# Designed miniproteins, single chains, continued (3), part 84

Each design is a single chain, and the fold is of that chain. pLDDT is the mean over its residues in the fold that is shown.

## One batch from the design tools (miniprotein)

Design m11089
Fold by ESMFold2-Fast:
Order: C-alpha cells, then sequence, then structure tokens
Structure m11089 (fold): chain A 92 residues (1-92)
C-alpha cells in the first residue's frame, strides 16, 4: 500500500480541478478543490468548496461524506452528525 506523496496528491488534485473546469463539471471541480484544501490542512476552505458542490448537487454522496470529515476536523461534531444522518437517509 503506497500513499502518494502529499505534493504529488496536491498536483493531481489541481490537474483534476482544471480538467473538471474545462469539461464544465462544476460539482467535480469543487470536490477536487475541497480535497486539495483538506490535504493542505485548510479545513475552512475545504468546507466552502464542498458546500458549493452541494449547492449544485444536494445529494452528492462524495461531497456529503467529505464535508462530514471536515466538520469532524473543525471539532463541529454536531454538524458532522447531521451530514452522516443525511448520508444514511440517501442510502436507505
Amino acid sequence: MEELPKEEAIKLLKEGAEQARKEGNEVQEYIALGELYYLQGDYEKAKEYYEKALELDPNNLAALENLAKVYEKLGDYEKAKEYREKIEKLKA
């Protein structure tokens, strides 16, 4: 199990966001940008981008799961629980 170096992961996420933008896939662009900021430890910016993805696609499971993780990192366990409950509801 090889983990990508953080710098390589950041590069790939930047390239993924740029590609999604060129394809007009705003949801995927915002998810990639959220993941980029999450890897950089900027959880507040990661939150903003995942919330933007959910404005376009409210039921996007990847954005919901990543946003729950961001709230856990920010210490907002109540909000993390709300998003976990939304995920369970969508999978039911």
Scores: mean pLDDT 82

Design m11090
Fold by ESMFold2-Fast:
Structure m11090 (fold): chain A 56 residues (1-56)
Amino acid sequence: SKEERRRILLEGASESARLMGKGISYLAEGDVEKAKEYFEKASEVSKEYEEKAKEI
């Protein structure tokens, strides 16, 4: 349903934002490798939830 698609997209956006926040925090602490890891995870989560939304 449209409501289920919206829920999935919002969950994905929320999780991606959380991971981006962690990446920024690590970057502020000088941990560039950890920051990169979390930014990549955020991107992957975003793509995963977009694909899930397409199936509904």
Scores: mean pLDDT 85

Design m11091
Fold by ESMFold2-Fast:
Structure m11091 (fold): chain A 60 residues (1-60)
Amino acid sequence: PYKLSEKEKEEIKRYIEENKKEVIEDVNKELKKLGLEPISFEASIEEVVEAIEKIYAAYS
């Protein structure tokens, strides 16, 4: 599976902290397109990053 670098993870974590609801909405939209289970709006930042890595792996 696709794995983010440490720098990429830090940039994404900052963006998620600032835009958590919008990021989760976008992630869930992409996960549904891929036939994957959506994540909760209560998901941790680490869980959101994991979901983003799954999406990147699918489009790689």
Scores: mean pLDDT 77

Design m11092
Fold by ESMFold2-Fast:
Structure m11092 (fold): chain A 50 residues (1-50)
Amino acid sequence: DIREEILKAIDEVIKNAPPDESPLDVLRKAREKAREIAKKHGLPEEYLPA
């Protein structure tokens, strides 16, 4: 399930975020990872976990 793969990638980004990084920047990077995975599998560009 692509959704599961995206959620795992988001968790990895959050888990490995530097302590000095802002929460907004971490969320931005997580959404970018989700978008990349979705596009790689041919999903719509609007497929982003809320």
Scores: mean pLDDT 71

Design m11093
Fold by ESMFold2-Fast:
Structure m11093 (fold): chain A 99 residues (1-99)
Amino acid sequence: KEKEIEQKSANLTTALGLQAVAASVAPTEEERRDAVAGMIALAKEVVKYTKELVDLGNKKSAEENVRILERARQIVRDAGLDVTELEKYVEEAKKAVEK
């Protein structure tokens, strides 16, 4: 169970990173919007798996997920795109990791 969650989480965070870069370099507003929408869908799944990793006691992998979400947010922000929805998922993941 833990290995499956770790693998799924790793695949999702890789896809999220690629989608954030795609959004930043998209040549049209339509392509940028589609890339951002795909990134948000991936971020939502990353948050879900981050919570499952915390429940399993794997805080290290959960913290890595937060770091990747924060980097995706920064890439999108630097591209001048709306980060409001992504910011919500970053904060939700941070709360899940506990402080």
Scores: mean pLDDT 81

Design m11094
Fold by ESMFold2-Fast:
Structure m11094 (fold): chain A 142 residues (1-142)
Amino acid sequence: SLSLDELLALTSDEDPEVRHQAILELAGTIHTLSPEQQRRALAALIEALKDEDPEVRTAAALALGVLARHRPELVPEVIPAILEALKDEDPEVRLAAAEALGVIARVVKLSDEEIKAIEEATKDEDGAVAEMARVALEIAKA
């Protein structure tokens, strides 16, 4: 298996397929990482949300949800980036962001402002995004 340092290097590869696979492998290894390594993974995943390739941004949003589930203490650093991803041009990225917010809402209490962002996502033009946002909203209000 690749080391964390090797995976982090591959998240900046010239090939978007290589970056995408690196993010997927990073997500799969989050539970094995130390707190310091998880902070390094967090920084790389937040940068990957700005990637030119929507498949890389989608994988990064889902991976941030996984990280937040294992380390709720990192949620304050994750939330602003995921809320921006809810407004992404690609519906698959918005869907992944809504799913990540549902995961986050199970481990921390969201603010009224954060809940309002999810409420706006329930009006998304893409039916799958709107439905995932409704699920996240129900979890956040539970």
Scores: mean pLDDT 89

Design m11095
Fold by ESMFold2-Fast:
Structure m11095 (fold): chain A 72 residues (1-72)
Amino acid sequence: MEELEKKLKELLEKAKAALAAGDYEAAAKYLAEAAEVQKEKEILLNPEKAEELEKELEEFKKQLAAQAAALS
C-alpha cells in the first residue's frame, strides 16, 4: 500500500510539472498511470469492485486522451 501511495504521488507531481510546461499529452499520460495505481489501491481495499474500477479507469483514460487532444 505505502509503495503504491509513493508511486501515485510521484506520478501526480510529474503530471503537475507537465501541465505547468503546457505539455498536455505528457500530463495525460502521467494522470493515466496515476489512475492505474489508484485502481490497484482500491482493488486491494475492495476486491469485489475490481470490474467496476476497471471500467472507471478505461473511461477516465478515454476522457484524458480526448481532453489532451483538444488542448494540444
Scores: mean pLDDT 77

Design m11096
Fold by ESMFold2-Fast:
Order: C-alpha cells, then structure tokens, then sequence
Structure m11096 (fold): chain A 63 residues (1-63)
C-alpha cells in the first residue's frame, strides 16, 4: 500500500541522517529498493513499486 511505501521511505530518510559513510548510504538505498520490490511481490502492485523506486532515486540524487 501507499502507507507501507511511505513507511519504507521515512525509515530510509531517518537512517540517511544518521550516517556519513558513502558505502553505508549505498547499502541503505539498496535495502529500501529491495523492500519496495518485496512489497510488489506480496501485493502485485508494480505500478506503486515503480513510483516508490523513482522517489528513492530522487532522494539519492539530492543527498
């Protein structure tokens, strides 16, 4: 659901504020994207997952 996506992104943003390591940041982005893919596999909502991955990529560009 959109609520689960927002939860994933909020958790990502919180953890990004708590680390300065580029490798740890890369791991956080990877984990967040995998969580979104997992949600799509559970719900069948790949459209929501594609939008969520785009949001994560935009956060990465601004970081």
Amino acid sequence: TEEEVDKIIKDLEKKLKETTSPSQKAALYTAAQLRVIGLALETGDWELAEKAIKRIREIAKKN
Scores: mean pLDDT 81

Design m11097
Fold by ESMFold2-Fast:
Structure m11097 (fold): chain A 72 residues (1-72)
Amino acid sequence: DKNLEKAQKELKERILKVLREKGLKEEDLKKIEEHLDGSLKGEEVEPLSPELADKLQEALAEVMEKNEIRTE
């Protein structure tokens, strides 16, 4: 569980970094951060706007591909 918490934090930070590099504003980054926090905990959260959801999916794909994360 502690290892999972650390992994979630690192994943979230990497996603936010990619989104900043894509030019998202701080206010949008905060919305995505809150959504990621709830989503990574497995909680039901309000969906992001389609635009932000699309940006999030792109950033997640980049982070996962770059790190060659294997699902175990």
Scores: mean pLDDT 72

Design m11099
Fold by ESMFold2-Fast:
Structure m11099 (fold): chain A 80 residues (1-80)
Amino acid sequence: SMEEVREQLKDLKESAEYFLSKLPEILKNASEEEIEAVIDQLEKLIEELRKLLPKLSPEDQKEAEEIIKKLEEAIKKLKE
């Protein structure tokens, strides 16, 4: 249902915001192994958001695309 899709987006957004809030700490303190684990989790969040995109309203699609962009930028920083 639309309500289930919106709740899934909310859950993915909260997970994404959690990792993004931790990004400065991860970049300063994390080991190479820990960085690889974080990248894997962010890539999985992007995959799940992309799966939701065709099911979302235009407004929710825009929100999901902005989250994906932020996660992709975070992965780029973590790979540097």
Scores: mean pLDDT 86

Design m11100
Fold by ESMFold2-Fast:
Structure m11100 (fold): chain A 65 residues (1-65)
Amino acid sequence: SKEEAREKAIELIKELLAKGGFTEEEAREVARLMEEAYGVDAERTARGLVESGLVGLENALKELE
């Protein structure tokens, strides 16, 4: 469900922030969950996360919480 995807996105983002970094594959997984939750474009979202790094992940977490 959309709510399950949102919760999974929150958990994954928190894990990646605690780890202090993420790969392009991990960015794609976050983007896929955000696509399921909000209908965003997964490829564009993944690219944005890679470009913004941890700052973008932290901002995404604030929007999901």
Scores: mean pLDDT 84

Design m11101
Fold by ESMFold2-Fast:
Structure m11101 (fold): chain A 65 residues (1-65)
Amino acid sequence: MQAIQDQIDAMARQMNVMDTVYARRGRLGAQYRSGDLDADLSQSQQIAVYQQVYDWLRAMQRAAA
């Protein structure tokens, strides 16, 4: 379980690289880049973005196995 947390932390760092890729797609990249989501987004949208990222992280974990 602690190994999973370590993987999540490593994943978060990898997102900094993905941030550059996301920036090319537009708003998503800008949101992750600062660590502070765009204030123009409603709180519900910010939550949705985080949930989508979490889904991707989960998929990455499954793909590793």
Scores: mean pLDDT 52

Design m11103
Fold by ESMFold2-Fast:
Structure m11103 (fold): chain A 80 residues (1-80)
Amino acid sequence: SIEKELKEKSEEVLKESLKYIEENKEKAEELLKELEEALEYYKKKLEEAKKKGDELAVLMLELMIKNLEKLIEYLKELLK
């Protein structure tokens, strides 16, 4: 199913993103700012998708937001 494929791809993207942060710790502050801005943008897009009844877009945006929140939490811990 599309939902299963999107979830699997989302998990792979999260793992790759975490590896990138670990290999590029000097960019942590810049990345945190960029990801926080992206999170606010995608939260707005999610509300728009919900209003339109676009179930596929809602699923994709919820997966993206979940990954962004996990990456932001990781970066905040890294910068303590």
Scores: mean pLDDT 87

Design m11105
Fold by ESMFold2-Fast:
Structure m11105 (fold): chain A 80 residues (1-80)
Amino acid sequence: SMAEVAREARRLLIAMRTGVEMARQVALTDPERAKKIADFVEKIAEEARRLSEQLDPEEREKVLKEVEEILKEVEEVKKM
């Protein structure tokens, strides 16, 4: 169902936000681990984008916007 897809997309966004925060926290002590976590967040982003194709245009735009914002934070962590 569309509601189930929307719920899963929101779950992935939460996972991405948690992941980038974890990567940021370990970047100061273990940069290699931070990069691996950041790479994992990028894989979740690909799945969120794929899933968003099944949503209403309005909900899809919201998901894609949040994915782009989180990926910008991922790039910042990778440059630390």
Scores: mean pLDDT 87

Design m11106
Fold by ESMFold2-Fast:
Structure m11106 (fold): chain A 65 residues (1-65)
Amino acid sequence: SEFEQKARERLLKVAREVEGISEEEFNELVEALEKQGPEKLPPHLQELKKKVEEALKKYREELAK
């Protein structure tokens, strides 16, 4: 649970800095992931998750600079 919360904070930071995803959209995704899991996400949240994962990948590449 603590690890999952820390991962969420990392994703929020990446989304804000790289993708400009709104906090409402991110909160909806996080709640759905916590309650339903990734395989049960509706299509619009699956697309948002992919967008966040792409942002995280770019963030990791920049950190490796």
Scores: mean pLDDT 67

Design m11107
Fold by ESMFold2-Fast:
Structure m11107 (fold): chain A 55 residues (1-55)
Amino acid sequence: SELEEKRRELLEVESELGILRMASYVSGGDPELIKKAEELEKRAEELEKEVKELE
């Protein structure tokens, strides 16, 4: 179902965010990693809204 697909995508994005945040921390705040994390945070927010609308 579309809801299940969106939930899976959200979990994947949140997992990638966790990895990027850890990598940014270890690197001492690489600007490219910070930018990538911000883009994924925005994507996660949109997916959370879509999941809530489908519930």
Scores: mean pLDDT 81

Design m11108
Fold by ESMFold2-Fast:
Structure m11108 (fold): chain A 80 residues (1-80)
Amino acid sequence: SEEDKIREEFARLYEKALELLKNLRGSTDPEAKERYIKQLEEEIKKLEEVASKMTDPEDRELAKRFIENLKKEIERLKKQ
């Protein structure tokens, strides 16, 4: 279904964001950190776009929480 495709797209983008976050956490190179942060911010924009297409209120709320948690982690890592 359309809804299943949207969930699968969100899951794929979220998985990619988690991989980038792992790379950011493991990086000591300032230039690499800046690249990962930029890529994470781009993935968050894509996640927000996909979440906006969700028609199920429960799916939208979970997506919002996942995105907000990613944003909080990025802000925390920017301060290190």
Scores: mean pLDDT 87

Design m11109
Fold by ESMFold2-Fast:
Structure m11109 (fold): chain A 88 residues (1-88)
Amino acid sequence: MKEEAQKYLDEGKKAYREGKFDEAESYFNKAIELDPNNAEAYYLLGEMYALKGDYPKAVEYFEKAIELDPNNEKAKQLLEAVKRKLGL
């Protein structure tokens, strides 16, 4: 099961790099379904929702990523940027 979660995360990252955001989102959702503590999958979902302009969902995913990995400085920086877009 952990190997399958990692495989979906890697496939999602490949789709994300290729600009296939709907495929990437599907893979990241599968990764977190198999491994709910996968901070990186939440972080990448936050980035994708921010790119889509869905700032409330981006905030939710970045907050979850930071909860699971408090040392993710990039997630903290992007959370602040998204909150500024919302006037927070």
Scores: mean pLDDT 84

Design m11110
Fold by ESMFold2-Fast:
Structure m11110 (fold): chain A 80 residues (1-80)
Amino acid sequence: APVFEADIDPSLSPEEQGLKAFELLVELARAWHADDPAFVARVKQLEEEMLANKDDPEKLLEIFRQLAAEVESADAARRA
């Protein structure tokens, strides 16, 4: 499909929008770095932790920050 920037459904609650955005980021990160199984495994673990802590906004924010750091590190390594 040509649309990679599909918007999150605005009728969802802010919490549901955040979870959907996280799920999309996880799928994109795994697809972009599919050649790094260690990275894919770490991203999958973060997704599982997000689902386990969906009712804890502080923990969700921490997990999101960890995902962002993992993606940035993988992107930097790939661009080097």
Scores: mean pLDDT 69

Design m11111
Fold by ESMFold2-Fast:
Structure m11111 (fold): chain A 70 residues (1-70)
Amino acid sequence: MSAEEIVKEAEEIVEEALKESKDEKLKEEIRKLYELFLKHYEENPEDLDGLLSLLNTLKRFYEDVKKKEK
């Protein structure tokens, strides 16, 4: 997986999480985590392991959003 693919997956997850969530605090946490992800990508786009770790953290928050919204 390339850095560009990881970024696209993160964008999709964040967009879905923000669309589905009714909890403003979860939205804030997702936005903050996404900002950290984008900053890491801008400063170290070659650090695929770091980007994947941040993506997995975003996925965990997205699962929390889905669980809470049901």
Scores: mean pLDDT 76

Design m11112
Fold by ESMFold2-Fast:
Structure m11112 (fold): chain A 65 residues (1-65)
Amino acid sequence: SMTEERIEKVVKKIEELLNEIAPDSEEVKETLEAFRKRLLENPELLEEAEKGIEEFEKKKKEAEE
């Protein structure tokens, strides 16, 4: 579904960021799993998560230009 696709995109972005800090961390894996389950159970939080990721990406892009 569209909701699952959106959750996967958010989780993937967070995973990429966390893997730059601690790529094989068990804590990172547990955090990603908990976050994914929270979004699946509370889809209303998804828009806020997507907005946060988008704002972060915008700031990163501006810093690279």
Scores: mean pLDDT 75

Design m11113
Fold by ESMFold2-Fast:
Structure m11113 (fold): chain A 55 residues (1-55)
Amino acid sequence: MDFVKELLEEAKTLPPEDRKILESLAKNIQYRLDNNQDSSGFILVAKRVLEALKK
């Protein structure tokens, strides 16, 4: 599952200010994946932020 792509698609459904937060997290996760760094912590943060913004 492409988590970064799904996160960016979810970001499009949010207001511009909230969208920027998720886009920033998605870019950070992608950067870590591209550099073979652990992204698990950022993925958990992104999931929690998305859940909070959807409420």
Scores: mean pLDDT 78

Design m11114
Fold by ESMFold2-Fast:
Structure m11114 (fold): chain A 80 residues (1-80)
Amino acid sequence: LVEKGREAVRELEAALRAGDREAARKAAKEAIEVADKLVEEGDIESAIEILERALEAARAAGDEMLVLEFAVELAIAKEK
């Protein structure tokens, strides 16, 4: 699961660099779903790692909607 999340973040970073918004949205959804599963399984540290990396990628790309989505998910994970 952790490796799946890391792969989703790599796909997100690549899609954002390419300006491929559809691929970026798909990778973002996968990263969030994996992070949610990690929190459910008690692996909060890995979930935070994935979400923080995804958030930085979104910030670097200037994708304000993804920044907000990842920031919200990260805040939820940190409360656990």
Scores: mean pLDDT 81

Design m11115
Fold by ESMFold2-Fast:
Formats: C-alpha cells, structure tokens, sequence
Structure m11115 (fold): chain A 89 residues (1-89)
C-alpha cells in the first residue's frame, strides 16, 4: 500500500529522531554514578513516554499497524514505555 508506505516512512523518521538521544542516555547511564544515572533515566523516560504514546496512537489509527506499547519498570523505579512492532522479537 503506497499510503501505508508514506506513513511508515514518517514513523521511521520520528523513531530515528529519538535514537541518538536514547543511545546517548544509555551510554552515559552505564558509566555514570547512581545519582547521575537516575537523572538521565528520568529524562529519557519523560521524553520517550510522551512521544511514544502520541506516536503509537497515530501508528494504530493512521497506519493501521500492529503496534505494541511495552511498559517496563527499571530498578530505579522509572516506568519506561517502548513502542514495538507487534509480534517482532
């Protein structure tokens, strides 16, 4: 579907925008002290959760794609919401 292809490209572009931020937070968290790591995790969670919830809604309604929101709770007590393609391991 050409319509689905356009929507998929838009989704990939938005996901890619978050990629460098997520990777940077992850790298800094691994080598940082517990306090700094907790702060980075909090900021990452806030950005991801807000963006992912809005993005997931558009994915389901506009693209008709099987999209899953995976809610994880890390050891820092922060809820991490990740957008995953339905059934993709």
Amino acid sequence: NPDAKILLEKINEEVKEMEPYRKKMQEEAQKSDPETRKELARKAVEYQNERNRELAEKLRTELGLDVELVSLKNELGNELVVVTMGGLK
Scores: mean pLDDT 65

Design m11116
Fold by ESMFold2-Fast:
Structure m11116 (fold): chain A 57 residues (1-57)
Amino acid sequence: AAADAAAQTRAGELSQRYADLVLPEVRKELEKAKSMDEIAEVSRRHAERYRQALAAA
């Protein structure tokens, strides 16, 4: 119970932190993207950042 609660809290905090820190930048880049290729590139870039953040936690 305590372990599950801690894991969920951690995941929630990381997701919220990422949303607060990176979401405005992601939103701005997505607004600038005008083609599917550009959208895919932005998504790939931020997916890598997200993976690195999770690995560091």
Scores: mean pLDDT 65

Design m11117
Fold by ESMFold2-Fast:
Structure m11117 (fold): chain A 73 residues (1-73)
Amino acid sequence: MDEIIEEIRKKAREAKEKGGLPQAVTVAASGAIEANLDREGLERVGKELVELGMSEEAAQAVADSVGLHIDSQ
């Protein structure tokens, strides 16, 4: 789990360098869904998005949306 979360965070950072915040968000959300992250994992990925320049509210909304998608499967 931890290695998967760190890999998602790393890919989000790389995506931001190439395509900005929108690419970082897309990569982070897709990775979190594929990895079936729990709440703690979603919070850690959300914190990375905040560090990359996203607002705390927007990062929380992404984490909540991804979590609902995972739970609805």
Scores: mean pLDDT 80

Design m11118
Fold by ESMFold2-Fast:
Order: structure tokens, then sequence, then C-alpha cells
Structure m11118 (fold): chain A 85 residues (1-85)
């Protein structure tokens, strides 16, 4: 159900944010990939674009707070898209 997928995405989003705060980019990408598996192709593409932006911010030397804020926004937008069924 949509409700079950939203709950799973919320749980994985929390894990992704923690991994990113810990500097564990490998675990972060694994959790984001798991989120992608719960989404439609259009929603997955939006998530991929957001992840690419987060990776670009890291490469450019953006602060952890800026990267976390961007990730939080991307994950929120993906969850809102999923709620629209």
Amino acid sequence: SVEERLAAIDHLSTKAMIALRDGDWEKFEEYVDEIGSLLSPEEREKLKQGLDEVKAMRKAGASLNDILSKLSKVLSEVKEALKEE
C-alpha cells in the first residue's frame, strides 16, 4: 500500500540522514537506492536528480548542514509525490 511504502521511506530516510551525518557515504547511497526501489520510475528519476545534486554539493565542499538540508528537501518532495498516488 501507499501507507506501507511511506512508512518504509520515512524509516530509510532517517537511516540515510544518520549515515550522511556519520560521513558514511556508502551506507547513505545504499539507503537511497532502497528508497528508489519503493518508487515509480518518475519518482525514482526525481530522487536520482536530487542525489546527483547532493553528490555535487559534497564535491564542491558544501557544509554538512547545507547537504543535509538539500537531502531533507529532496526526500520530502519524493514523499509528497508518492502521497498523490
Scores: mean pLDDT 84

Design m11119
Fold by ESMFold2-Fast:
Structure m11119 (fold): chain A 62 residues (1-62)
Amino acid sequence: AEELRRRAEELRREGEKLIEEGKELIKKGEETGDLKLILRGIGLILRGIGLIFEADVLLEKI
């Protein structure tokens, strides 16, 4: 249904945004030597991957 497709698109967009934000935090943390920024960036990337996986499950039979 259209509702499931819309929800999956929202989750994918949110996940991609989190991955992008996480990569930027890691880059900044590496440049400044801030381990907390690096760890936060990794956390955002993992969360984003989880949302993308959830979106894929909504769209796929697998």
Scores: mean pLDDT 81

Design m11120
Fold by ESMFold2-Fast:
Structure m11120 (fold): chain A 60 residues (1-60)
Amino acid sequence: LVERAKELQRQGEEKAQQGKYREAGDLFFESSNLYFQSGDFDSGLRALEQSVAQLQLDAE
């Protein structure tokens, strides 16, 4: 779970750098769910915050 969460978070960072904010937000959200399932609440909360930030940028 943690390794997959890290890979999704990395993919989200790449999409964000490309300006693909919706795709980035979706990837960070999926990553946060995997972190929470693994019991890594700190990483999950950070990924969730990144997801919200990216989705807000997409909405502008």
Scores: mean pLDDT 81

Design m11121
Fold by ESMFold2-Fast:
Structure m11121 (fold): chain A 115 residues (1-115)
Amino acid sequence: SMEELKKEFDKILEELKKRIAAATSPEQVALAVTDGVVRLVELAKKYKASDEEIIEMFEKFAKTLVELGVDPRTLRAARDVAIAELERYGASPETIEKVREIFDKAIAEVEARRA
C-alpha cells in the first residue's frame, strides 16, 4: 500500500541519517548513500511504485543528502547508481531523466554553496 511504501521509505531515510552520522570515512558515507539508492529502487519494485512516486522518493532522498552535507563526488555516485538501478528495473526513460535532473540540481546546489 502507499502507506506501507511511505513507512519503508522513512525507515530508509532514518537508516541513511544514522549511517552517515556514524561514518568515520568518505568511503563509508558513499556506501551508505549508494546502498540507500539501491534500497529505494527495490522499494519501488516491491510496491510497483508509479513514476510520480519514484520521482517524489528521489526528490526527498536527494534533498536529505544536500541537508546532510554529502559531497558532490558522492552525489554523482548516487546519481550513476540510481540511473543504472532504474534502467535494470525497467523504469521509463522519462522517469530516469527526471531522477538524473534531481541529482544534477542537488550537485549544483552543493557546489554553489562551497564556491
Scores: mean pLDDT 89

Design m11122
Fold by ESMFold2-Fast:
Structure m11122 (fold): chain A 118 residues (1-118)
Amino acid sequence: MREELLERIREHYEKAKAALEAGDWEAFMSHVSELAALGEEAARNRDYETLEEVARAFLELGTLLLKKGAEEFNVEHLATLAAWARLRAEGEILPAGGSEKLAKLADEILEEARKRAK
């Protein structure tokens, strides 16, 4: 059910955020993987509203990673999260036109990741 999917997205987002704050990269990546699986399920069902919420969760986690500057985090993880969110936002899986707000945020995260890679 869509309501159940939205609740699970919120749960995994909050757990990923808590893991990030605790520096628990294994737990963080586990919850990120669950969010990706929920996104794939939403895309398969053409549930674009749920898919947009998954993309937003990825972009918010990417933004928190940039701000926190965590010791064990690498730029490839951030770039992967941002690239996934960008593909969803640009309408490859979302309806034509996607979400311009999510696309802009994905661009900002990718640009910052590139700066940190140097």
Scores: mean pLDDT 66

Design m11123
Fold by ESMFold2-Fast:
Structure m11123 (fold): chain A 65 residues (1-65)
Amino acid sequence: VDKPGVYHLDTKKTGASLRGLVKAHAGIELPEGTDDEIVEALNKHPDVVSAEKLDDNHFKITLKL
């Protein structure tokens, strides 16, 4: 797939927290908080282009590489 640095994270299918999936896939450590707070923190991170909540269990994260 020709989209380097794009991650689609599914918390329902994996059974993992958004924070845990971000750490596992992107290596980014985030503070404890709600999914909305995690998304806001990601959008402020220097290595992140954008982070978006698609629904309650699905998130899209784009990294600068």
Scores: mean pLDDT 76

Design m11125
Fold by ESMFold2-Fast:
Structure m11125 (fold): chain A 56 residues (1-56)
Amino acid sequence: MSKADKIRREMARLLREMGDLYESYLRGEISQGELDERLAQLRAEFRARMAEIDAA
């Protein structure tokens, strides 16, 4: 699989997981603090995965 395909997959995963978090927040299942923390974790993971893909 190409690097571009891996990048597209990680971008799609990030967007999906962000959407799920916002939906949980809007339903009152998580607090704003939990939303902010989980979004920060997703962004950090995305950056790490992008660096890993570029290094491979």
Scores: mean pLDDT 82

